# Designed miniproteins, single chains, continued (2): the designs that were tried, part 48

Each design is a single chain, and the fold is of that chain. pLDDT is the mean over its residues in the fold that is shown.

## One batch from the design tools (miniprotein)

Design m5649
Fold by ESMFold2-Fast:
Structure m5649 (fold): chain A 64 residues (1-64)
Amino acid sequence: SSAEYAKAVELIAQGLRAARTEGIEIGRQYLDKAVEAASNASPSTREVLLSAADGARAQIDAAA
């Protein structure tokens, strides 16, 4: 759904911000929620959202 899409995008952004301001583990927790929201999004957007979440996790892990 568009609601799950919007939620996944926002959670990815929050995860990246939280990793910088609150700590990498908090950022990872937001990305776990983003993956859950992405998994509930429409099939046409799910793959791109999961790819975006994976990229964000790689950025957090590289900064750790």
Scores: mean pLDDT 84

Design m5650
Fold by ESMFold2-Fast:
Structure m5650 (fold): chain A 98 residues (1-98)
Amino acid sequence: SEELKQELAKLDEEIRKVSEEIANTTDPERKAELLVKYYELLAKKAQIEKKLNGDTEAVDRRYQAEKQALLDYAEQHLPPELVERVKKEIEEIDKKYK
């Protein structure tokens, strides 16, 4: 629907802004918080796209790729303790958005 497309557009803009904040943030603790927020926005986007497109397999494949990219980024930019926190929090998000 056009209403869901508008919600998706707003969500894409929020995802873009959070992504920019992640790139510009040097504080590891803040970067970890932003990565978790970014992941929850991706989870919300995946739910909307499944309602719009009906191609749940394609959406799930992209979401899993985005999850792996986020974890790879975390491992490259954060200390191990914060990486483990991000992993734990995104697994809780996956449970919430079952």
Scores: mean pLDDT 88

Design m5651
Fold by ESMFold2-Fast:
Order: C-alpha cells, then sequence, then structure tokens
Structure m5651 (fold): chain A 115 residues (1-115)
C-alpha cells in the first residue's frame, strides 16, 4: 500500500506540473512536506489537490462524497473517483493509465470552472 501511495502521489504531482496546474516549487513542497492545503487556490488547483489528497490518503466513502460535492463535480465523475478511492483503500493494484485517464477528466472539469 505505502509504495502504491508514493507512486500515485509522484504520478499525479508530475502530471499537474505538466498541465500547468502546479509550479515546480509547489510540487517540491507537496512531495517533501506532505501538506496538500494551500491558501488562495484557484478553483482548478483546489480540485486537483483535493483529488491528489483522496488518492494518496484514502478516506471513507461518505467523506469523499462530501468533498466532491463541495467541488461541484458531475455525479458520473464523482462515482468514478469514489470507486478508485475504494480500490486503493482496499490495497488493490491501480495502473498509471487508469489514474491519468481520470485525472484528464478531473482537470478538464476544473479548467471549465476558470474559463
Amino acid sequence: LKEQLERIKRLVVDYLVEKGLLSEEEARDILESGVLEYPGLSPAKRVALTFLRILTGPLPEEEVRRELDELGLPEELKERVIELNKRIAAGEPVSDEEILELMDEVVEFARSLEA
């Protein structure tokens, strides 16, 4: 589990830097400090960091639903995030491709909030 969480954390952080949602400095701070809460976040950054937190620190389904409801995610996207969180929490293997496909949809939604 710990090795999978570390892999997911690096994968998602690197992806968010590539997409311009995190700076290299913000990415370094997240990887070094483990802190995922920052003041003054844009809607897109808030969505991205909430998703990272859910995947790297699996929460009970009810807490995940509450967090995603606060973000205003579409129901279909919420169910996919919840299912992925449950699989990670259960110690099931998750592929990089599966994570990145979901990240693409989450990031596109987040960017729509700023357009």
Scores: mean pLDDT 74

Design m5652
Fold by ESMFold2-Fast:
Structure m5652 (fold): chain A 74 residues (1-74)
Amino acid sequence: HMTKEEILATLSPEERKIAEDFLQRVKAAKTREELNQAVLDAVREFLKAHPDATDEEITRFLHYLAELIQQERA
């Protein structure tokens, strides 16, 4: 529903950098294992930037990552 540009505009500068790095990894990924690793790395960096993140905030970030994958690989 949201475009890539709308998602990136919603994120903080730190989260946007994580999402941009994630997008580059998604574009370069040739296997599902590489894609899964990109998701895990993005979540790890998000938690490092937000050590007090709630389950709701983590879930919302995961939804943004899933939407970015869908748009990039469609």
Scores: mean pLDDT 82

Design m5653
Fold by ESMFold2-Fast:
Structure m5653 (fold): chain A 97 residues (1-97)
Amino acid sequence: DRKERIRLALTAAAGAFDRMAEVAEKNGHEELSKEARELADRVYAMLQRGEVDPEELKELIEKAKELADKFRQHGIDEAVRYAEEAIEALKEALELA
C-alpha cells in the first residue's frame, strides 16, 4: 500500500529528527536541537493530516541538508548520520507521493 509506505517513511524521518535533537542537546547545541525538533514537528503534522505536499517535502529535505552541514561543521557525526537517514526517508516519501 503506497499510503502505508509513505506513512512509514514519514515516521522514520520524524524519528531521525528526534534523535538528531537528542544528540545535539547532549553535545550542548541547544539551537541545533531546536531546529531538529521543529523539522520533526513538521513531519508529525504531515502524519496527523494524512496528506503530503511534495513542495513541503522538498523544503524539509533542503532544511535537513542545511542542518546536516551545521552538525558536520561541529563534528557531531552521529547527528549527521541521523540527518542522512531523515533525508533518505523524506526522499522515499517524495518518490511515493
Scores: mean pLDDT 89

Design m5654
Fold by ESMFold2-Fast:
Structure m5654 (fold): chain A 79 residues (1-79)
Amino acid sequence: MMEEIDRGMAGARAAMRALETVDALTPAEKIRAIGLGMAVLSEADLPALRETLAREFPALSEAEIDAIVDAVGAAIRAV
């Protein structure tokens, strides 16, 4: 439970940082994307994050999606 909360928070912070350079999303969309990063509790969740980002935010490029997924993955591995 505590470790899962720590991973969720790490994922949220990583997503927020990756989104700082993304001008294609509205503030509300950025909040939604941060929430999706918070839901990543293990590396097994990373493909679902990628699919959801591509589906919900068509304005994101493949490179931007890759950067967000990679940042979240690196952050949860560091917990």
Scores: mean pLDDT 80

Design m5655
Fold by ESMFold2-Fast:
Formats: C-alpha cells, structure tokens, sequence
Structure m5655 (fold): chain A 90 residues (1-90)
C-alpha cells in the first residue's frame, strides 16, 4: 500500500534527522524529530497490524530518546523501565 510506504519513508527521515540533531548536540531538534517518529510509528501500527508489536516497541524507544533529549529525567526513567520490562519478556 502506497500509504504504508509513505509512512515508512517519513519515519526513516525523521529518525535520521533525530540522530543528526543528537550528534550536533541540539536536544530540542532531536526531541522534535523523535516525537515525529512516534506519531509515524503509531500510524504504521494502525495501518499494518502485523508490525504493531515492533512499531510499539520502536515508539517506546523514540519516546525515551525524546525525553532524554529534552532533559526530562522523570519521563526518561519511566520509559527505561518499560523498555527493560519488554526486553525481559523477549
């Protein structure tokens, strides 16, 4: 489906921008790009249920990176614990 392909392309672009911003030390731009990636991952999970679990996990990681980029220690800690619990189940 063309819509799934478009969402995947935008997701890859958002993640690339986030990594570039993190490397440059621009936490605000990095957080914005990770938040964009979260929205795209949520849309991908809705459009392709077969990828839902993978998309949900990737969204948790993106939320963590956004929180870390903004310096939100409380939010980052909560997300780290969720990710660790999910990895223990795998």
Amino acid sequence: EARVEEVVRRLEEALRRAEEAEAAGDGEKAAEAYEEAVRLLDELAELDPSRREEAEFAAMVARLRAAEARGDEEKAKELEEEIKKKMEEA
Scores: mean pLDDT 82

Design m5656
Fold by ESMFold2-Fast:
Structure m5656 (fold): chain A 69 residues (1-69)
Amino acid sequence: DYVEKGRAALEAGDYETAVIYYGKALQETPADDKEKRAELYRLIAEAYRGLGRTDSAEWVEKKAEELEK
């Protein structure tokens, strides 16, 4: 489970690995599952903030917001 692996990496402070696994989870998530995709974008944003990549975090957070409209 890529979400579980991403969470474990995030908890360990391995933000780069967390982005990779959450990205893989997003790839395996159906395009019409907007709720799950929005959740994954928020988790990716959290990992990017951990990396100090504020612009990247804001960009993926905006993607989550677009899916909730």
Scores: mean pLDDT 83

Design m5657
Fold by ESMFold2-Fast:
Structure m5657 (fold): chain A 81 residues (1-81)
Amino acid sequence: NPEEILKELLERMVRGAENGPSAGGRVPELSDEEIAGLLAQTPTPEHRELFIKAYGLTPEQVRELQPMIEEHRRRIAESER
């Protein structure tokens, strides 16, 4: 189930953030491109909100990532199986 895989990934990321200090609510090991790619893989608003909460992303950070999220969504749609 894709929903279970995403939930497991989000829980793992939250545990990772708890192990290290996250002053800005962003995991420093992930680039903006990686975060945008993960957000683009979430098909529903519910899953996106869970990911945003798990990483402690601010609305400003999400706005900055918006062009990258749309780019990743286009690439996913364009990619052949």
Scores: mean pLDDT 65

Design m5658
Fold by ESMFold2-Fast:
Structure m5658 (fold): chain A 72 residues (1-72)
Amino acid sequence: SEFEKALQNSDVDEIQEILAKIFEEIEAEAEKNGITDREEIRKKLTEKFIEELKKKGLINEKQAKEAKEKIE
C-alpha cells in the first residue's frame, strides 16, 4: 500500500502525537453527541487521522484517498 509505505518513512513521534490529539478530539465529540458505536468511532478516528497526516504533509492526496477507500 502506498499509504503504508509513506507511514514507514514518517517520523514515528509526530505520528503518535497526531494520533493522541485525534483520539482526544473524537472521544470528546462522541461523548457530546452520544455516539457509542465502536465502528462509527473507529471510522471517524481513521478519517480524521488521515486528514491530519495530509494537512501536515506526511502523506499526499493520492495516499489519503487510498487509505480512506480501504476503510470502506
Scores: mean pLDDT 74

Design m5659
Fold by ESMFold2-Fast:
Structure m5659 (fold): chain A 69 residues (1-69)
Amino acid sequence: SGNENQKRSLERTFEHIEEQIKARKEELRKQKETADPATQAEIDAQLAALDKFLQELRKRIAERLKKLE
């Protein structure tokens, strides 16, 4: 059935997005090292938002995978 292919596609897509987010977080951490306190707070908020985004995405993918059962 197509469900197996859909599951693998979703998992692969999530892995790709997770890698992109990890790279973005590293860029933000480097920017934070030379930033003023106000900008550091903004970067911390962005890092927290990226973590929340990944958690929400993981939840959405889990829901989608469950629906394909």
Scores: mean pLDDT 83

Design m5660
Fold by ESMFold2-Fast:
Structure m5660 (fold): chain A 94 residues (1-94)
Amino acid sequence: MATYRSDLTPELNAMVASAVVQLASLIGAKTRVRRGPDGYLEITVEADPSAEEKSLTEVRKAADGRLYTITVEAKVENGKIVISVKVEEVEEVE
């Protein structure tokens, strides 16, 4: 059973894309952006095998007032850099 978890607003989607492109530029890589079947963005980056692994996590407030955690991870797999992006809503405790 597939669970669809994210409708990203255009604002939040732009923030994610900006962060990923910035990280990819720092490691000298080409980027491809696609949306996965669960609604999360998947970004693939091709870089030299000598590129270092990095991760970036930030919390952003969307126009609707909700908080979202954006995690960008760059990992080396089979000599290529793969960038994975996860966006999740911050749950408030009442």
Scores: mean pLDDT 61

Design m5661
Fold by ESMFold2-Fast:
Structure m5661 (fold): chain A 87 residues (1-87)
Amino acid sequence: SVEEKLLELIEKYKEKLKKNPVEVKDAEKGKEIKEETIKLLEETVPDSEFKDKLIKGVEEIAELSKYDDEVVGKLAEEIKKIVSESS
């Protein structure tokens, strides 16, 4: 399912960030991409416990990366791909 793929993606990013801390390049841009990604999930994923976990996961990844635009941007693109392939 879409929800299962998205949760697996979130867990993968959390594990990568624990092992490989990143140097922040543009935190303001990362914050903007985070907000747009959460908005996409709010609009595309039905109201459920999975949606809540996905949004929380995106917020946690953004915070762990210190809003790094490269990390948050890559996550956003992978989320968009999973959502679009399930349409």
Scores: mean pLDDT 79

Design m5662
Fold by ESMFold2-Fast:
Structure m5662 (fold): chain A 65 residues (1-65)
Amino acid sequence: MEEAEQKALDEARAQLDALGAAHGAPVRYTREDVRRIDPKTVEATLVGELADGRYVAASARVEVE
């Protein structure tokens, strides 16, 4: 996996994990979308499912130098 894509995914996962912690339940990652918007910008979007069946999503953008 490219470094920028991995960094964007890691940031999105951290956001989902924080959201799960706020709801008092672990998040099960159900979908990952990684998109290169332009040659220097990567966006990762993760969708997770809470233990009660609710869905949450987080996204992160990473720009390469």
Scores: mean pLDDT 75

Design m5663
Fold by ESMFold2-Fast:
Structure m5663 (fold): chain A 67 residues (1-67)
Amino acid sequence: DDEFKKALLARFGDKLSEEERKEFSKLSAKDAALFVAKKLNVPEELFPELEKTKDPREQIALLEKYR
């Protein structure tokens, strides 16, 4: 969802470089969440958990843990 992608950028845009923000803008909402997770160095074993989460607020909360 575009709204979820905007929420991700609002919360984590400061952790992305200008070039990384350009890359982020081209991604789907699902790929954008994984992109942020990779930039925050979230352990790869937690990616299935992030993908399984359907609540955008819970996805953001999981990513905030690694901010």
Scores: mean pLDDT 77

Design m5664
Fold by ESMFold2-Fast:
Structure m5664 (fold): chain A 83 residues (1-83)
Amino acid sequence: FTDEEIGKAQQELHATPEGKELAKVVQKLMEIANAKEKEELIKKYNETLDKAAELYLAGKKDEALELLKEAIKEFKKKLKELE
């Protein structure tokens, strides 16, 4: 897939309830995390979106959304640990 196709798929995923919830949880983590933690969070978030976008473009929308749900659980667990 091209970078343009990945970017468009990421925008569509971000508009889903799962994508919005993931972005919200990551945003909260970014507010409380230190500089090193922020770098790790951004890297994990970008890797998750890239994989989900690739699945979405392959027609595996349910798998893409499930990947986002798993990421939400992981980030929420980290948020509870830092609070």
Scores: mean pLDDT 80

Design m5665
Fold by ESMFold2-Fast:
Structure m5665 (fold): chain A 82 residues (1-82)
Amino acid sequence: MKEYSREELLTALNLLLQLYGLEEVTMAPEDLVVGKRPANPADAARIAALQRAARLPGEADGVIDEALLALMRRVLDRFGEE
């Protein structure tokens, strides 16, 4: 469980959003691109709110960066009991 699909990463993102009391994103897995702003501004705003709530390094700009990606992978590792 060390290499994750976009579907699995989207699941981790939504789990993190729920953990911080935020609404889930509405994007499809194929729309989840690291380093690119989501096309839906509501999804971008939710990701930015998560970045602020989780106190991630860098800008809370709604773009999935390496810090957020690492946190998402950590959630999946814990779920899979790695």
Scores: mean pLDDT 79

Design m5666
Fold by ESMFold2-Fast:
Formats: C-alpha cells, structure tokens, sequence
Structure m5666 (fold): chain A 80 residues (1-80)
C-alpha cells in the first residue's frame, strides 16, 4: 500500500468534515483536494506535505475548525 494513497484518502475525509461544519468552504476544500491529487499523481511528497500544512494553517484561523488541526497533523506525518 502506497503511503501517499492513505494521505489522499485522509485528505478527502478532512475536506468532508470541513464542508460538514461550513459548506461555504467547498471552493477552498475542492481546490485543496485538486492540489493534493495533482501532487500525488506526480509523486511529489514534499508538495503534498506543503499543501496539507497550508490547509492546516487555514483550519487554525477558524475557531469552528481548530478541533480538526490534530487530524491535519496526522496526515502531515503520513506524508513525511
């Protein structure tokens, strides 16, 4: 099993949890997932990690999403 496949699946779950809390984030979550998929298809692990870290920073800025920060950090560890 490719660790990056697990990262992609976990990123999709994280995006769904964000959309469940606030559907207005859908354009941001769709862009996030597109960027993760493109980096995954290229085998660019460093780029995958960078994209997830930027998304985590976004989660930290919204008090409603802060409880998802540990999930994002777990995905970052899988991408390393």
Amino acid sequence: MDPLELVLQAAELLAKEVEKIDPSYKPITEKFLKEVREAYEKGDREKVLEIIQKFRDLLEKDPRLKHLVPFAKAIEELAK
Scores: mean pLDDT 84

Design m5667
Fold by ESMFold2-Fast:
Structure m5667 (fold): chain A 57 residues (1-57)
Amino acid sequence: MKEEKIDEFAEKMVKEPVPYSELAELARELGLSLDEVMKRVTEKAIELKQKEIEAKK
């Protein structure tokens, strides 16, 4: 599913920077713009980071 691939990239992005080329390939696979993919991946990565912080309360 589209969301599954975005989630995978978001998890990767939380651990290390993701190259522009990988995001561009994901955009092609999903039929989305690079801008939309970057936005969704970044938003999901922020959510994952926030949940990690909350879990360590």
Scores: mean pLDDT 76

Design m5668
Fold by ESMFold2-Fast:
Parts: sequence; C-alpha cells; structure tokens
Structure m5668 (fold): chain A 69 residues (1-69)
Amino acid sequence: SLEEEERRREMLRRMEEFRREMSERARRVVEAAAAGMRAMAESMPIVEGARAGALEMNRRMEEVRRWEE
C-alpha cells in the first residue's frame, strides 16, 4: 500500500539522519586525534631543548666542582 511505502521512506530518512549524526561524531573524534598529534609534534622541539639545557647545566656544575677540589 501507499502508506507502507511512505512509512518505509520515513524510516529510511530517519536512518540516514542517524547515520549522518554518527558520521559527524566520528569526524570530530578524528579531528581531535589529529589536533592532539599536531600539539605533540609542536611540543617536541621544546622538550628536547629543555633536556639539552639540563645536560649543559650539569656539565658546567661538574666543571665548577672539579675547580673546587
């Protein structure tokens, strides 16, 4: 019957809307993950710089300690 066809079309529309909502949610998750990876990559030079600075400071402290002997 025509009513059954209309009910099927309405059901398909609701399923498509739900699929669109789920797709948008998945897209936001992927975007958040990508942003996190970019933030991590951007912070790497800072972390390495801090480590290099700490090593240099330790080396200079050892030089001072030897001179105090």
Scores: mean pLDDT 77

Design m5669
Fold by ESMFold2-Fast:
Structure m5669 (fold): chain A 76 residues (1-76)
Amino acid sequence: SIEEIEKEIREKRPEIVRLEQELQELVANNAPMTEILRVARRALELLLEYLKSKGDEEGAAYIQQQLEAVDKLIAE
């Protein structure tokens, strides 16, 4: 389940959780969109590596698509 995946990420990939918290703080503080997107990109990058390490090809493909979308926004 999604909850079990989130729990495993929190326990084994604390850097992803830290980046998600940083992202929430940037949004709450009305940070520039470029900074928000940069942190979001890094979080997605680490999540993609984690999903690939677990053999979750479907989840990895989805996150890769999200990462490509963020990269397009940063390029604007």
Scores: mean pLDDT 78

Design m5670
Fold by ESMFold2-Fast:
Structure m5670 (fold): chain A 93 residues (1-93)
Amino acid sequence: MEEARKEIEKAAEEAGKIALEAVEEALKSKDPEEAKEILEKGKKEIEKIMDETVEKAYKISKKAGEEAEELKEGILATLEETGKEIVEKLEKE
């Protein structure tokens, strides 16, 4: 459990960093279409990392897999909400 939790936490931190970098680059683009492409690329990278982590977690236990899935959903939901706000703001400018 403890080793699995640390691996999940590290993957979530890496995914979170990718999300923050995607948000920063999207804001720097100042173009709604370019921002959408940057955010979509970030989403795909996060999905890849978190999907691998979820698969590994399920091999350890069902509970670990479920916790990894919840973290994946939380990170992606936050990126989608923040990304929508960025795109909407850029479209108004």
Scores: mean pLDDT 82

Design m5671
Fold by ESMFold2-Fast:
Structure m5671 (fold): chain A 106 residues (1-106)
Amino acid sequence: SSELERLIEEAVREAVELARSLGLEPSEELIEEVRRVLRELAAWMEKKNVPKELWYPLLLEAAKALLLNPEEAKKILSKRESMSAGQLLVELGVEVAMFLIKHGLS
């Protein structure tokens, strides 16, 4: 849907701005892979009847984690079937925070 694509593009934009603020320049290939993964995550959220209020926060934290640490983010996302949306949001948010701390960034 056009509304879903808008949320995905907003999440990608904010995550790219974060990466650039940290001196990282994500490749076009990585950005396009993030969009693809976010569409898969949105399909999972719809299947699980995730409240709409959690959609943007979850897409945003997933986009950030995928741009900053794609391998660990993919590992977390691969476990989503055993998690609630809230648990997944916390795990992705913690990964983003731990990346920032580990690299002396805030």
Scores: mean pLDDT 88

Design m5672
Fold by ESMFold2-Fast:
Structure m5672 (fold): chain A 120 residues (1-120)
Amino acid sequence: PSSIIFRPLEDVSKDELKAMLQFAVDNKDPALALLVLVTLRSRYAYELMARLLGIRDPAEIEAMLDLPLPERQELLLQALSRIDELSDEEKQRLLELAQRALELLEQGKSLEEVGEALNA
């Protein structure tokens, strides 16, 4: 499952993202929720990822998705190693956004439409 988060968005199937979101919600896994929500371009996920990496501008997280796979993997693993620095409220918000993203994908929305809806 973790290898999916390091692929370009166009290489990730909707069914794979649905499966990951369902797993994150069912198992209350905020780390997996964060990774999928970053892939779906959630601004809240960017803000949390930026804080975990010590980055001041959350927009720089979008640039990280364009990095070569080894560099991107190292940064994502660094952020995940610090997931327990997130508050219970922030972890719960990630799971709520993961559930919303899952519902939108189940309704047949595109990955772009899901990202836009999460940021509304």
Scores: mean pLDDT 77

Design m5673
Fold by ESMFold2-Fast:
Structure m5673 (fold): chain A 120 residues (1-120)
Amino acid sequence: LSAEEAAAMAAGLGRVAETLELVAEGARLAAAGKNEEAIALAREAAERARALREEAERTVADPGVRARLVALAEGVAELAREVEEAARAGDAERAKALAEQAEEMLAVVRRERDAYAAAA
């Protein structure tokens, strides 16, 4: 990757990480029975993920960087929807599993972000 492509990936991954933090927090709230707060955070995360997908499609010139960021944004949006569903159902066990999944994705995204930031 060029330095500009590495910088674009690092910036995009940073925004994905921030959105995943909202998903993880929402899932933890749902697991604790704080379903209304969980639904609000899940909806915010889904809106941010949609905006990230649209921005990546419009602004990212490199097709590989664009495809990666779009795929991550879509994955985050799906997790956010699942968290909202678990919260609406009062399914604390499912919410706990979703929190663990979101935290695992967050760790991967943060490591990838830091690697690209170092390359930029």
Scores: mean pLDDT 89

Design m5674
Fold by ESMFold2-Fast:
Structure m5674 (fold): chain A 101 residues (1-101)
Amino acid sequence: APAATVTFSTTAPLSSDEAAAIGAAVGAFLLTLHREGVAVTSGRFSAASAADLRAALEQALAGIEDGRAVGRAAGASIEVEAESTEALRRGLEAALAALDA
């Protein structure tokens, strides 16, 4: 399987609860794509809070085109590409669902 690189950064110090929520969301994204055997060809996530990450995830889901999703909120940015638009959508939906847990 092709190797994928996914980078996460933060623009602010995170609490343990914020870090756990963000980690669960990014983990759900990666696990979903891995289970489907789909390569992430590029992935960047940044968030200052779980709420900002949610807003960026919702925007990314609304604008998926040609295996690429981009979402930007005041404190978060998502830019991800995968070899399957359908798998990318499911991965982002899984990330959003993880923030609701």
Scores: mean pLDDT 80

Design m5675
Fold by ESMFold2-Fast:
Structure m5675 (fold): chain A 68 residues (1-68)
Amino acid sequence: MSDEEILESALKMAEQLIRDLVARGASREQVLEVLDNFVAWLREKEGLSDELAEKLRERLVELVEQLT
């Protein structure tokens, strides 16, 4: 799987997660905490590179700003 496909898949999952959390009344701080844990999990379990993880974090922050 390409880095672009991994990022696209992760962002799609994260968007759904953000929407569900916001619908349940989670604060922006709580959403960001969950997303930090999500990225950490991907690094540990899927072997995500530091470069790709950092790029994902930047895009997740942008998504949170758009959805909250």
Scores: mean pLDDT 80

Design m5676
Fold by ESMFold2-Fast:
Structure m5676 (fold): chain A 67 residues (1-67)
Amino acid sequence: MEEEKKLKEEAIKKALEIAEKSSGSDRERIRKAAISVGKWLLEQGVPDEKASEIAKEAAEEVAKKLK
């Protein structure tokens, strides 16, 4: 659980950095961030379903930030 919280925090941070450097609409920036973070999570050995959940949470945090 503690490692999962840290993983989520890192995913959110990476998603925000990717979105900030991305151009286009807010939706496009959020999508790019979610895809990149999802791939990163899979490379960390996170199962597909959990990687998708964490990437979705990171995308939601980016959406709040870009509002």
Scores: mean pLDDT 79

Design m5677
Fold by ESMFold2-Fast:
Structure m5677 (fold): chain A 55 residues (1-55)
Amino acid sequence: SMQQLLQIVQQAQQAMPNDPVKAAQQMKDQLVQQGLLSPEDAQQMMDDMLKSYQK
């Protein structure tokens, strides 16, 4: 559901200050495992999150 997707993204954002690569990877893995996004879309979201964090 969209609510689960948003919760996973929010959890990743909260974890970013401690370990951005691990947080983004866990987000990607959970989104794919829960069937919320395709592997391709989840990878894109991971890449976008890491780029935004490093600005």
Scores: mean pLDDT 80

Design m5678
Fold by ESMFold2-Fast:
Structure m5678 (fold): chain A 81 residues (1-81)
Amino acid sequence: SAEEEALIERAKEIKKETLEKVKKLLKEGKKKEAKLVADEGIGLIEIELGVAKVEGNEALAAALEKILEEFKKEVDKLLSK
């Protein structure tokens, strides 16, 4: 429970910090660098999701998957169509 809450909070922090960095890079015209930063942040959460799935922690996996889906949507909006 406490360890699951810590992993969920870490994923939320990764999302927040990555989106802030991506927005700053896009404002500076650094679109390629912004994409690399976004891909890195997404990858970190995907690794944790993979671990949760392998361990059979369905509740943690579901929580991380929801964070990841919203994170990917926000990245797609920022990197344009």
Scores: mean pLDDT 87

Design m5679
Fold by ESMFold2-Fast:
Formats: sequence, C-alpha cells, structure tokens
Structure m5679 (fold): chain A 79 residues (1-79)
Amino acid sequence: FDPSLLASREEIIRDVEENLEKAVEYARKGDVEMATNYLVAAWLQAVAGKAAGLLSDEEYQRVLDRIREAAAEIDKIVA
C-alpha cells in the first residue's frame, strides 16, 4: 500500500471530527437537514476507513462512540 495511506488514517479521523462539529453547529442553527447530512457523512467516512483497513478496531469503535455522542447532542438540541 502507498505511504500516503498512513496520512489518510489521520485525515479520516480529522474529517469525521470536523463533520461532527458541523453537524452540531447546524443543529444549533435549526438546520436539521444539514445537521443530519454531516452526521451521515461522518458515519460513512468511519465505515469507509474501517473497510479500507485505515482504522483499527479500537479506532473505529472510538469514532463510532464520538458519532453516537454527537447524535445524542443533536437529538437534545432538536427535541
């Protein structure tokens, strides 16, 4: 595999966190559709990273826990 894939691991984790921050931000603005889109984007990036072998089982579980946390925060904001 290319050496660039090691950089891509950190990039995926960073992108997931950025998408989760945007999801919460849009939820606070009342844009539930955009909040959901960013939450789904974060989840898809995590799944893709795991499938590509870029995330370990531990990293993947940690990322899923972060997504779950963000989803719960959005649910409280939207409720």
Scores: mean pLDDT 80

Design m5680
Fold by ESMFold2-Fast:
Structure m5680 (fold): chain A 99 residues (1-99)
Amino acid sequence: AVLELVRVAEDPKDEEALRKAVEELYELGYLSEEEKKEIMELIREGKLDEAAKKLAELVSKALEETFGSDFLRELKKKLAEGVDPEEVAREADEKLKEA
């Protein structure tokens, strides 16, 4: 789940990664039907950068609501320090399963 979201933040022009992240967020209940429709419409129109930004905002909200702002801050710090995005995503997925 979080792995697809991290990949979207890394390459916002990958249409397939964006679509997978939107579907995963919707299935997990982090995305409303209206939010899913809005992001899918942006993808359809080729506005991949806008779709990725919208998705990243929703990810940030979901993580902040579940773990608090300190967790989100540490996640962003690890990504900025060049820690493997896949390892960061695995840690976030484990914490999501425990929450």
Scores: mean pLDDT 66

Design m5681
Fold by ESMFold2-Fast:
Structure m5681 (fold): chain A 89 residues (1-89)
Amino acid sequence: MEIFLQAEPGETVTVDVSEFKVGDIIHLPAGTVLRLVNLPEELDFEIYDLNGNKITDYNTVKGSNSVAIHGRNNRTLDQDVLVKLVEKK
């Protein structure tokens, strides 16, 4: 499954990922915050730019059943990104 989010820079988009599977992709607009809720224990995520480069320069804020991914004041997170659901190791 592949989903495309619509949001303005600085907005937070909340996505329930309880039914997501390995290989599912969330397209996140530049400068926005993605909040994942109900992430299955067998799943994790990786972030990529639109050129396929892995992004590691981001911050996460964890809640009881949520993870918020913040675009910080860095150039890489000012671009549209792909959040890919992967198997947790």
Scores: mean pLDDT 77

Design m5682
Fold by ESMFold2-Fast:
Structure m5682 (fold): chain A 102 residues (1-102)
Amino acid sequence: MAPLTPEQIRALVEGDLSTLSAGRLQVLIKEAFEKKLYELLEKIFEQLRDSTDLGVLLQLIWVALELKLYELAKELLRHALSLETDPNLIKLLEALLKNLES
């Protein structure tokens, strides 16, 4: 996929993120973090926290952990656990959540 510019990220976040595929949303989250667009990341978290795509949620969890937003990471982990059906991934997500709560 083509890399996103800061201007493209801003336009997408100020627009409708529901028009983007899960793969494009994952790239948008990663690029916003790598470019240190923290004000846009706040809006991205607000718009995507209720996403039903596990890849999108895992990308949000990763960014929240990197930014030390542990309460948000715990909320996103609980949401991901409600959607996940793979017992092995459930076990890994539960272990991560428990570690953040200790």
Scores: mean pLDDT 82

